# Designed miniproteins, single chains: the designs that were tried, part 54

Each design is a single chain, and the fold is of that chain. pLDDT is the mean over its residues in the fold that is shown.

## One batch from the design tools (miniprotein)

Design m1859
Fold by ESMFold2-Fast:
Structure m1859 (fold): chain A 96 residues (1-96)
Amino acid sequence: EIPLSEEERKELLKKLKEAKEKVENTPEEVIEEVAREIREILGVDEEEAREEARGLLAEAAYRALVKRTLYKEDVSVEEELERLLELLREEAEAAK
């Protein structure tokens, strides 16, 4: 596809930092709920599932921020998270 310009790369890095900060302020209960879903999908232990949950939440926040800012799409972090969880389920099923 179209290669990212230097300006677009800088904007994406800025959104990645914003996403990480959003995850740091996410209630522990939300992280635990996402970790539970990841454990069901991947079969990993609780500690690994919590780290995956933080990573997935950061990616969902980043995707939502990018889509809202650069592509003017009206998407929520929750919608992006659900999409990422569905992709994770599809990947786990394909690995069987």
Scores: mean pLDDT 74

Design m1860
Fold by ESMFold2-Fast:
Structure m1860 (fold): chain A 90 residues (1-90)
Amino acid sequence: MEELERKAAELFRKAIEEGDVELLEEALRLAAEAAGIPLSELVEQLRRSVRQVEENREELERSMAAYPDKEAVEEFRKAYEVYKKYLEKQ
């Protein structure tokens, strides 16, 4: 259990850093297995999260512009781009 959680976390970070949708899919599969839920449930949660970001884009962009940790903002943008690309290929 702990091994799967650690491997999933490592693949998530690498997928976000590299923009690799295949690594993201593998990370999601391992995370779903570790959590004991279907991959489809995680994908649906991810889809809802991306939709929320899109619906609140103006407010989110304003918040990010004011956010002092620019590295965290960049990581968030990279994560959003990878998630969006993954969902578009579904």
Scores: mean pLDDT 79

Design m1861
Fold by ESMFold2-Fast:
Structure m1861 (fold): chain A 76 residues (1-76)
Amino acid sequence: SFTLGGYESTPFHADPPGVTTKVTVLSGEAYVIVYEDGKPVVHRLKAGESFTIPAGVRHQVAAGPDGVVKIEQTKE
């Protein structure tokens, strides 16, 4: 689990081939940005929601302007 302050984000990166990452918001609000075929797709997640990042897809997780988000990541 990790915490992001307002406007903070993870580095833009991809997980190893075949590794799927599930992002779950524990509190606050997050934006999961996935880059498929060079195009950004943004998923807004509220507390209790999750999104599974496809294997090999470059992505960022960002907090909104309004405060702190707590996130859990599970890799499979």
Scores: mean pLDDT 75

Design m1862
Fold by ESMFold2-Fast:
Structure m1862 (fold): chain A 52 residues (1-52)
Amino acid sequence: SSISERYSGSTIAKVVTKYLELKKQGVKDPLRETSKILGFSVGTVRQAIREG
C-alpha cells in the first residue's frame, strides 16, 4: 500500500523534511522524535522516508 493513498504530498514532504532536520542535528532517534513532534505513528514516518 502507498502512503500517498492516505496523505497528501505536502504532508509526506513535511514528515521527510522534519526527519532529515532531526537527523542532521544529531538527535539520538530521529524517527521516533519525528513521530512524536508531528503526531504520526513510527510506521507512517518510516513509510514516508522509504517511499518519499
Scores: mean pLDDT 82

Design m1863
Fold by ESMFold2-Fast:
Structure m1863 (fold): chain A 100 residues (1-100)
Amino acid sequence: SKLEETAKEAIKKGKALLDAMKNKAPQSVIRKLRREFIIASASLTLEVLNLLLDPNTSEEEKEKALKLVQLFSQMEKAALAEDLEGLEEYIKKAEELLKE
């Protein structure tokens, strides 16, 4: 689905940020990757809103979408705080949720 594709792209951006932070990349690189991740996460939020506003979306799909947006909110918080452990944890939870 477009939601899953958007979530996978946002996770990819989150992993790039996590790797840069783990490798102590220059602050300019970390800021760029954080911006790219936040933009990708915002795109996911728009896809979630689109599903929630569609009366034909199943309750199961709505529940999964709400869990995804909650996890991405936690990832954004971790990314802004440069919390490596938190970012890695929430990325893993999002990947497991996408496997169903």
Scores: mean pLDDT 88

Design m1864
Fold by ESMFold2-Fast:
Parts: sequence; C-alpha cells; structure tokens
Structure m1864 (fold): chain A 61 residues (1-61)
Amino acid sequence: EEEKVWELDKKNIDYIAETFGLTSKEKKIEFLERMKALAEKLGVSPETLKRMDEIIEEYKK
C-alpha cells in the first residue's frame, strides 16, 4: 500500500528547500542528494534513504 505521508514528506521538503532559497528544481534535487549522502554517513535506516531516493526521482520527472 502507498503511504499517504509520502506526499506530505515531499511537500515538506519542498517547503524547507524554498525557505532556504532553493527555489529551482535543480537546487532542490542537489539539496536532497546532499541530505541523503549525509543521512547515509550518519547511519540512517535504509527505509529512510529509500524514501529520499523516491522523492529525488519524482523531482527528476
């Protein structure tokens, strides 16, 4: 089943990125990729990393 929070997570990330002045699609993708790399180094769960990947992929559409 699809998690309804998935769409909310993407909207939250978009809001955060725009708050930091990252308004372009490219800058939002770079922001998420850097956040994912940092999260991976910090030992964040594989499930969280997968969610980040899915959001990045959706931005690349």
Scores: mean pLDDT 70

Design m1865
Fold by ESMFold2-Fast:
Structure m1865 (fold): chain A 101 residues (1-101)
Amino acid sequence: SSLIEKLKKNLDEYKKTGSKDSLKKAIDLFLEIVEKYKLSAADLVLILMAGTNKEFDENVLELVQAPDEVIEAGIELGEVLRTVNDRSLLEPLYEKMKYVK
């Protein structure tokens, strides 16, 4: 998917340069993927939690109804987000996840 390719490109740019603009674009692209594949707030939390490697059980990803490519891209985003302390940048993701709280 062109969306997934653009997401990975922006994540790679962030990893190399620390560009917050590239990370913001990656987050926006992931939210477009969430809408395209009709992922629930719970699906989003599970995918990102897998990427953060906190209390992760890979078997719970079997509950997510999405292509492996989408799950893999979301996990990669989660791994990057583990190192990010900018709350304003993460705000669009928290807005999607608040319905799980």
Scores: mean pLDDT 75

Design m1866
Fold by ESMFold2-Fast:
Structure m1866 (fold): chain A 66 residues (1-66)
Amino acid sequence: MEEEKERLIQEFVDKLTKLIKENKPLSEIAKLIQEAAERFHELGLSTEEIGKLLVKAINEAFKKAE
């Protein structure tokens, strides 16, 4: 569980960082965020937990893209 969750978070951060660095449109970024939320939901995470994880991951991706 934890290992799979960590893998999904890392994949999301890496993909989002690439989209940001390449100046992809907001629609592509929104789609990636939605897909990540769906995958976390499939793991049985609550809406609150998914929200916290995504906010943290998004902040990390923007920090790495600078």
Scores: mean pLDDT 81

Design m1867
Fold by ESMFold2-Fast:
Structure m1867 (fold): chain A 77 residues (1-77)
Amino acid sequence: ADDALAYVEGQARTLVDLGLMSQAQADAVIDRARALAAQGASPQDIRDTATDLLGDAARTPTPDQIAALRARALAAS
């Protein structure tokens, strides 16, 4: 659960840093992920739910923002 929450927080921060969502939207997704973890949801369910919420909230990225997302994902690996 803690690893899944760290993953969600990292994804939300990346989207905020790239200007694809507001901090308030990111905080709402993180709060939802924490609520699911508190309810005993699996790490996979937490990640899947958060990914869907982040995708719905995020603005359509520009090609440059997509390149930055890809580079950041590579650096995080």
Scores: mean pLDDT 74

Design m1868
Fold by ESMFold2-Fast:
Structure m1868 (fold): chain A 115 residues (1-115)
Amino acid sequence: LSDALHRAMSDAEIEAAIANAEELLRKSEEAYKAGDLSTFGVYSTSAGILISLVENSSRDPRHLEEAARLRERLSELNVESIKTQASKESLQMLVNNPYTTPRLKEAAAERLKEL
């Protein structure tokens, strides 16, 4: 069952997903630098979906290595966005939410110490 689903995606489709995720991350980084947090959120979320698709669909170590690199860039962007957050209430909600990733929890907790 899982093997049939993994075989449904060609190498070309996985490589296209990697290329699209990289483009979306670049657009997200540009939006963040421009102060457009709404556009940043849309592109970063879309990139995350494509990265997850590659991680779940590919068994090729090269594709998984590229997905891991893109995942690290996305995580760094999300952590960087926390550094500009001025709302103590929003940061405290992130720290208290059990579904917040450990890396984002650490970034939010550190930011709270500065406010």
Scores: mean pLDDT 77

Design m1869
Fold by ESMFold2-Fast:
Structure m1869 (fold): chain A 87 residues (1-87)
Amino acid sequence: SALLEEIERLLEELEEAVRAGDAERAMRISKETGKLIKELYEEAKKNNDEELLKKIQELVDRIDGLVRRAAGLDVDLFMAFAATLPS
């Protein structure tokens, strides 16, 4: 999926921002990645794709871990986004 490839690319950029200590850039990339994950979630939900839904949960956990390492203080921003995803 082109959307999955885009998300993976953004995750690589997020890791680079984390390594550089650039919390502002890390948060911007996290927000962009979150928007794409939401789009992917809506697609998975429409297609009743349980494997993709599970993969999306793993992607959310990866972003949360990266944000915690980069900023510490910005975990609330990611948690606010995660709370908007239907369970």
Scores: mean pLDDT 74

Design m1870
Fold by ESMFold2-Fast:
Order: structure tokens, then C-alpha cells, then sequence
Structure m1870 (fold): chain A 90 residues (1-90)
């Protein structure tokens, strides 16, 4: 829509998400699938917020990805802490 993120802003957000997910042990294919599915949903969420809030939302998504990593490692406690941080950012 006419209030969607600019292509440059969307690509920058995708880049930040990719970098964070790689840092926390997701493969490139897993990252690409996550971005392709979730970016449409995230674009709808971002349309509700000012561009200045996009960095905070991106950090929140990074914490959700971190939580998934902790769940893969069997650490439910660290996963819950990461989810809590995501909720504080989102």
C-alpha cells in the first residue's frame, strides 16, 4: 500500500534480521524462509508505526530469533528471558 515501508527501508530491516539470525546460529536457508514468510506480516505491523520505531521492532524480532535458538539448545529459561525482552521492545 501507499503507507508501506520504502524498498530501501525494508531491505535494511531484512539485512539487520539476517545478521542477528546468523549470529544466533540459524542457517542462511532458515533465515531466508523466515524473512520471506514473516516480512509480509512485519510490513503490515511496521505500517502501524513511525520509521523511528522500526529499529526497536527489529531488535524485538532479533530477541524472538534468539529465543528460538535457546529452545533448539534445550534452554527454556534463556528462551523465556529473550521472549520477555522482545515483548518490552515490541
Amino acid sequence: GSMDLTPEQEEEVKRQIRELAQKYGLTKEEIDRLINVDVTTLSRVFNRYAPSDQETISKGIGEIIRAIGHLIDGDRGKALEAVRRALELL
Scores: mean pLDDT 66

Design m1871
Fold by ESMFold2-Fast:
Structure m1871 (fold): chain A 57 residues (1-57)
Amino acid sequence: LEEVRERVRAILDALSGSGLTEQLEPSETRLANGEVVHIELELREDGTVVLRRLEFT
């Protein structure tokens, strides 16, 4: 579980560079290392974007 959390954080860091923070719809995004991840983001009332779901492919 700890390894999963570490990987998720690394993925989020890579994805912010890919422009994923601009994408609020569920989508598949290719990471810089070649992996594909399905991600769902949610926009909160205060303008905060949160990760709702993340799956590895």
Scores: mean pLDDT 59

Design m1872
Fold by ESMFold2-Fast:
Structure m1872 (fold): chain A 109 residues (1-109)
Amino acid sequence: SIFDELAKEVIDEVIKKLKEIGKPGSQEETDALIDEAKKRVIEKIESLNYPEDLKKDFIEAVEEAAKLIRDYLKEKNIFYTAETPEEREKMIDILSEGIEKLAWLLLLR
């Protein structure tokens, strides 16, 4: 489906950007980065002046998007960690952007 193709393109872009900054890490380290990125996206949505029903739907899409990234990385055995706080923030920003893009695709499917 067109959704599956677009979702794969978003995840592949995330992996490409993470590879440039991150170091090989554990599944637990990668999951922690994804969880932090997810939390920041949800907090951003909750701060917006959107109708509560739309916020709820967007938050559910964010949860699904984060799971899609996590499951894809686990399937491919691709895990990254950050060595510095600056690298960590950049990786969280990359993951947050990817989660937001996937969440919009999920809402529009």
Scores: mean pLDDT 88

Design m1873
Fold by ESMFold2-Fast:
Structure m1873 (fold): chain A 82 residues (1-82)
Amino acid sequence: NALEQALKLIDEAIKILKESEQNPVRKKAIDYLEKAKQLLESGGDLEEAIENIRKAIIYARKANLPEAVKLLTQALKLVESL
């Protein structure tokens, strides 16, 4: 199930980002991912969920977290396939 796999990858990325919750760049990435997760779990706007994941990737890149970027890029491809 592409949706379940995407949610798992998002949760793994959030775990990496939360290793320093006081970092404002990481916090923005987390906030965008929490919004994307809520939209995906509720069957909300898929395009809005995709945009929130894209914004999270930008902030994960700014935070210099290549593993989080990789996980989120994989999640984005799965969500775009829905």
Scores: mean pLDDT 87

Design m1874
Fold by ESMFold2-Fast:
Structure m1874 (fold): chain A 76 residues (1-76)
Amino acid sequence: SLVEQQLAEDRARAEELFAKYKENGDKMSDKEKYELYSALRFLRGRGLPLTPEQQALYDKLLEDVKKNPEKYRKAK
């Protein structure tokens, strides 16, 4: 179904960004970090389980967004 296809694409994008974060870490832009945060948040909102590593990263990014909202103000 279209819904299943969209969820698969959303998961694939989250996994792609997560892999990029694992490879580049601190070299990843604020825009890309916010995109990763948003992708993980979206999957959680849809009731899709995150891996333990993805959950830990989501929690870390969530705290960074809360502490530094201005840093991510221009991230889309």
Scores: mean pLDDT 78

Design m1875
Fold by ESMFold2-Fast:
Structure m1875 (fold): chain A 74 residues (1-74)
Amino acid sequence: MEAERRLEELRRRIRELAARLPEADEAERERLIAEMVELTEEGIRILVELNPEVLSLEEVEEQLARERAELEAL
């Protein structure tokens, strides 16, 4: 399915960005964190689509706000 493949691709991109964080300067790190936030939000939306009875959009939005704040604090 397209959604499952997209999740796999998003995970790969997030891991690649995360691996570059320790080597990045401050400006590049801010850019990488912003990209990771965007990809994480997309991945969570896909997960809700695949598991609607386990995850609600309300709960996902709550977690997204929390993770966004944590990533931006890096």
Scores: mean pLDDT 72

Design m1876
Fold by ESMFold2-Fast:
Structure m1876 (fold): chain A 71 residues (1-71)
Amino acid sequence: ALTPIETYILNQLVAAGVSKATALALINIAKANPAASQAALASILAAALGLSQATATSIVSKFVDAVSNTL
């Protein structure tokens, strides 16, 4: 189950045009890789879901924006 903060991040990503499945995958990747840079998260996401690096980078940027809004 997602925490309230993870649910907020999921909803922000979906509102920004990211599919729920992709958003959930990224949240799980970030949880498994807490020390990963944005570039590393984008590379892992691209490899995991067969996305282009540009698409993965855009999605991770939206994720970072959502996380910043929880501070």
Scores: mean pLDDT 83

Design m1877
Fold by ESMFold2-Fast:
Structure m1877 (fold): chain A 76 residues (1-76)
Amino acid sequence: APPQTERTLLVVELPAPPPGTSEEEIRKRGEEAVRAFVDRLGGIPGVLSVELAGEPRITLGPDRMVVEAEVVVTRA
């Protein structure tokens, strides 16, 4: 059978960064969280590839940080 592709939005919730955290550190935390999820998806049997379909988006809330990343998963 041909490989199947699925486009999915990953949503990761993290604790809000401490007051005064730099934009660079916020971006780094978001990138690390997305990478951890991509690595986990790539480790699933039958998954051939997992690729980001765009830049992760970060939204800061009063008690949490929400990271959204669109991914394309290819399965056998």
Scores: mean pLDDT 80

Design m1878
Fold by ESMFold2-Fast:
Structure m1878 (fold): chain A 62 residues (1-62)
Amino acid sequence: LSREEVRAALLAAGLTPEQADKAVELIEKHGLDVTPEQIAEETGLSLEQAGAAKRAVDAAAR
């Protein structure tokens, strides 16, 4: 997975550029084992929004 692919998937899921950059750093540190709860904590998103972001990244990873 490239940073560009992950970032594009997060932006498509409705994250702001700042939230997407934070989520990209989290995914780089922990890989695809990152949970929606961890994304929500790091970005300030709701669990529903973080879940949508995680699904978008997982789909982009194939």
Scores: mean pLDDT 80

Design m1879
Fold by ESMFold2-Fast:
Structure m1879 (fold): chain A 93 residues (1-93)
Amino acid sequence: MRYRVTVIGGTGKQKPGEVRELVVDSSETAEQIAERHDISPEAARVVAEALAAEPADGAVFVNGIRVGGMSREEALEFAKKNPQATVAIVERV
């Protein structure tokens, strides 16, 4: 299955608060995601684990920890206030 993952800031390979949008297949490994999208191995691991867990549409992860009850808008505002935090939002395509 295909997912759109929005990754914001914090990874050291992008500017603080910079938004990256990745399109990933649930069959892709963390290594393939890291290589293809030029993100950190840790961020790629978070994405791969999130997809393996079959996340709800709009699921939010902060520093690799899933956060229930945080909206997409709240996640974007959190990322703006905490530019060193890594925020990932997962959507099904």
Scores: mean pLDDT 72

Design m1880
Fold by ESMFold2-Fast:
Structure m1880 (fold): chain A 56 residues (1-56)
Amino acid sequence: SASELSEKEKKELLKKITDTGVEVLKAAVFRDYEEVDRLNEEEKQYVKEFNELSES
């Protein structure tokens, strides 16, 4: 069903959000602030997609 597909997509997005958050932390430890900014924007996109799926 469509709802089951949405739940799978939400789980994939949660994994991407978590994985990206870890990469932000790694970049910050190495003081790679350009990479931190890039990864923060990427994470915002995944969060936005997750929220849009949750509104359905």
Scores: mean pLDDT 81

Design m1881
Fold by ESMFold2-Fast:
Structure m1881 (fold): chain A 66 residues (1-66)
Amino acid sequence: DPDDSPPSLEELEEQLRSLIPGAREAARIGVEEENKEKVREDIRQIKKEHPELSEILDEIEKALEE
């Protein structure tokens, strides 16, 4: 697609890693289940589009369920 080129894979992984502390904190303070489902839905969509990011996305899912 000519609109914009995605950043490097490393940059994407770093952005996702930056979300992990926030997801972990949200899980600790007891975020509502409906909010967790919305995040899981987003993760599933990203996995379908970028399966190579599956590992880091699994980390985010685990952080939410901690």
Scores: mean pLDDT 71

Design m1882
Fold by ESMFold2-Fast:
Structure m1882 (fold): chain A 108 residues (1-108)
Amino acid sequence: SEKGRQERIKLLQEIEKLIKEGNFEEAFEKLEKIIREQLSQNPDLSEEEKEELFEKLSKVIKESLEKKENLATIFENVARTLMEIEGLPKEYEKEVERYKKKVEEAVK
């Protein structure tokens, strides 16, 4: 919905601001909540698979924040990790780049 889209854009903008301000702890907590909500809505994953995937993605987010990478790069790293876990072919690299661009446009 349009309201849901606006709320997501606002959340992404808030996270980008936290990253720019060096508030990595709060940015990490907000990113973890987004990942948890997305995984909870996937009916094809077992609870054990959701937990394992959440741990792997949380580690990627934490490492990206420690490297002081921006929000778009964090989402790129998450998407690349998901592609590797799912065994998706390298052709999907272009979809990762498109997703990164979408995040960059949302946080401007």
Scores: mean pLDDT 75

Design m1883
Fold by ESMFold2-Fast:
Structure m1883 (fold): chain A 56 residues (1-56)
Amino acid sequence: MEEEVKELEEKTKELKAKRDEAASDGLQHFDALSAYLEASAKLAYAKRQAEEEKKK
């Protein structure tokens, strides 16, 4: 669980950087933004699950 959250954080950070690099290319920017949003949602879900399991 903890390692999975860390991997998702790293992937989300990479996708954010890729999104920023693609900002000058609208089409590539939209693809990178979509990937970043999906990774962010997965990270938020994984963090919530890890916290709920850790508190019980």
Scores: mean pLDDT 74

Design m1884
Fold by ESMFold2-Fast:
Structure m1884 (fold): chain A 74 residues (1-74)
Amino acid sequence: SSMEEELKKITEEIVELVLEGRLEEAVKLINSIKDPKYKEIAEHVALQALVLREEGVPDEEIKRRVEETFEKLL
């Protein structure tokens, strides 16, 4: 689905913003998602990325785990 591909791109942007510490911008992007299910998925992966970053997990591993979570939630 083209909507799922668009959600994947937005989710990847949100994760990059979280990893860069740009949390206000990440929240604004999450709030731009109109579909409640897609917004919940974006919130879920953003929180996962934030927690793993705070635990000192490397960015590459965080991105891999977030992608796995995203695929399971779709």
Scores: mean pLDDT 86

Design m1885
Fold by ESMFold2-Fast:
Structure m1885 (fold): chain A 79 residues (1-79)
Amino acid sequence: MDLSYSIIVRLKPGSKTTPEDLKKAAEDAGGTDVKVVRLDADTYVVSASFPDEETARKAAEAIKALPGVEDVRLTLHEP
């Protein structure tokens, strides 16, 4: 069964990483129904469904590897 996760992303000031880059990284890692929401000037939440926690962790690592990403935090959503 697919699990819903949120990946909280903090960008460095002046980062060229876009919401589209975050969405693509999550999708490329196996995420489905990916949505990106801006919380403030440098913080985004990437919400997606993943088949397991390992896939969600790989998505978080892929996002953290993007240029200008300062911090990434993964959390599980309970329905």
Scores: mean pLDDT 80

Design m1886
Fold by ESMFold2-Fast:
Structure m1886 (fold): chain A 86 residues (1-86)
Amino acid sequence: MYGVVVSITVKKEDAEKVIAEVREIAAATPGVRLVDIEVIDLDDETVLIVFTFLAESRALADRLIAQVREVAEKYNAKLEYRVLEL
C-alpha cells in the first residue's frame, strides 16, 4: 500500500473546481482512496490544497499523480507530491 500526498498551489477562485476534479479522479479509480483534504490560505489570492490518498499499488499511485498533474496544468497551478511505501 502507498501513501500519496499531493500539494497544489492555485488561485482561490479555482480551488473549488480543482478539489471537485481531484475528488472525481479518486472516485473513478478503484484501489485509490482520498483520505484527507486540507486547504491553507497563503495570501489574498492563493491557496495551498493538500490531498492525502491511499493507493493499493505503485502503478495506481503513478496514474493518480499523472491525472492530478493534468488538473493542475489546466488551472495553471503548481504541483508537488510525495509517495510513501506503507
Scores: mean pLDDT 90

Design m1887
Fold by ESMFold2-Fast:
Structure m1887 (fold): chain A 74 residues (1-74)
Amino acid sequence: MHPDLTEPLEEVRRLTEEIRTVPPEEREPVAERALAILDELLELGKHTLPPEMLEELEELRREVEEALREAREA
């Protein structure tokens, strides 16, 4: 079975953009959702996605994790 990663990839990019536009009080749930999708993408894609894409997703995960940390400290 080949996982369709198009929708989760689009959703995580949308959520990452949303983190930049919402006030700090709204960032925590958005960041948590983005992290959940990124973790799923990294697990499903570790054997199917090209290394460059995996590196991009890992960078996004670090960015989202930092945003979540900042939201929790706000």
Scores: mean pLDDT 77

Design m1888
Fold by ESMFold2-Fast:
Structure m1888 (fold): chain A 112 residues (1-112)
Amino acid sequence: SLSTEIDIQSGLGSICSALGLHDLALKHYQTALSLVLNNPEEVNDSLSTSLLHLFSDLKYFLEEHRSSLSDNQRSELKSQLLQLDTLLKPKLSSSNYSTISSKIDTCLALLS
């Protein structure tokens, strides 16, 4: 399922981050974001737990390692996050969107 694939990529990102493999960690997080962006028809409230976990892991990664990212990596990630926020708004319940959007906003602030 899409949620399982997101959870696997988020988990791999966190493991790579813990091992100091920051570029590989970012690639795994970006793969998880791309899975959501490329499967808009599967986006609904059933993904909310996986998305909250993904954005929480990404937030922690950015708090610790954003200085290791190139300007291009920061720009690409920011673009993906903005696209996701736009995609999620009409597809999630207001309460789930509000919680997830708050975490996306935190990630965007860390990239500024």
Scores: mean pLDDT 90

Design m1889
Fold by ESMFold2-Fast:
Structure m1889 (fold): chain A 85 residues (1-85)
Amino acid sequence: MLLINVDLQFLLGLGYYNKGDYKRAEQYFELTLEGLRRESETDPELALQQLELFRKQVEKYMGDTEVGKKILEEIDALIEEIKAK
């Protein structure tokens, strides 16, 4: 389960994605990533667990799309950044 604040941004992004508003969907997915980056400053283990959950949701709903591929690449980059700390 994603953190409540992160879940809200992700659900908004998914809602826009389902309406075909991919630009707004991407903006909310970027806000989700920003929230998880902030969490990694205080609790990197929790942030990594949440990033893996976010990755699974993006892969499940949009993994074969241009937006989904971009967000998956950004998730993977953030996971590696946190692990390097």
Scores: mean pLDDT 81

Design m1890
Fold by ESMFold2-Fast:
Structure m1890 (fold): chain A 81 residues (1-81)
Amino acid sequence: SRLAEGLAQVARLERDLAGLERHFESNPDDPPEIYLKAVDRARGLLAQLREAYADIPEVQARLDELEARLAALEEKLRARL
């Protein structure tokens, strides 16, 4: 079903974001610029999923959570600049 497909895509993005968050926390001396490209890529994927599954509220709710986490990571990146 489209719901199952959408939730699987969101779960994949969530795992990728969790990996990025862990890498950022584990490497305090890394230049923040290396993370900005990954953040931009994640934002692009998030936007694609919002468009592809706009009619499925369960997918949109999960994307809202990921968007908040991505915004929090961007705030932490700005604090290192």
Scores: mean pLDDT 86

Design m1891
Fold by ESMFold2-Fast:
Structure m1891 (fold): chain A 80 residues (1-80)
Amino acid sequence: MLSEAMRAVADTVADYNAGKISEQEAKERIIEVLEELKRAFPEYAELIDKTIQEIKAESDFAKVVQLAVETISEIASALA
C-alpha cells in the first residue's frame, strides 16, 4: 500500500511533466492518493489530514509533491 501510494505520486508527477494533465488535476490526484492512504491507515488520519490541508493551501506544485512524499515516508518509517 505505501509503495503503491509512492508509485501513484510518481506517476502523477510524470504525467504532469509530460503535459498529460494540468497542475490542478495533478494536485487533485495527489490528494486522492492521500485520502486512500488514510482509509488504509486510519491511525495516521490526523497526520494525513494535516498534509491534505497544507497541500490545498500550497500554490507551488514542487512543494505539494514534497509534502505528499514526506508524509508517505514518515508513515513507512513508523511501520518499519
Scores: mean pLDDT 85

Design m1892
Fold by ESMFold2-Fast:
Structure m1892 (fold): chain A 81 residues (1-81)
Amino acid sequence: KYEEAIKRINEIKEKLKSLGYTDEEVDEMLRAAAIKALEELGIPVSDDARKRADEIYKKMTEEQKKLFDEAREVIKELLTG
């Protein structure tokens, strides 16, 4: 289960890179997805982390937001395991 979730995250990373994002940008987006996953699970996050995640999400296209939302769901599964 854990290995499958990591595999899905790596697949999402590759798809984001295919859309023209750099490794650094993809890592920042996945960090934002992790922060959103923590929020949805009721785990407290810092105000700065929350604001940064919101700004990253707002800048995404609809297609990129779908990949972000998928990553958020996979990360939530990882955190509840």
Scores: mean pLDDT 80

Design m1893
Fold by ESMFold2-Fast:
Structure m1893 (fold): chain A 80 residues (1-80)
Amino acid sequence: SFEEEVQRILEEAKEEMRRVFESTDDPEERRREVDRIAGKAHLKILAIGTEMGLSEDEIATYLEKAQAELMEFIEELEEE
């Protein structure tokens, strides 16, 4: 299902973000890499939703939820 694909994409993005925080203490590098990872996840969700024939409104709803989830995860990583 699309929901399962989105969850998989988000878990992969979170794992990549965690590795970034483990590999560098540079705040600017962390933010640039995290932004790139989040952007990649966004594009993957868009591509899969479009391929599955979801409406623009449905895809937008999932993108909004995905962005919120990743933003919360980034805040958790920054508190460490």
Scores: mean pLDDT 86

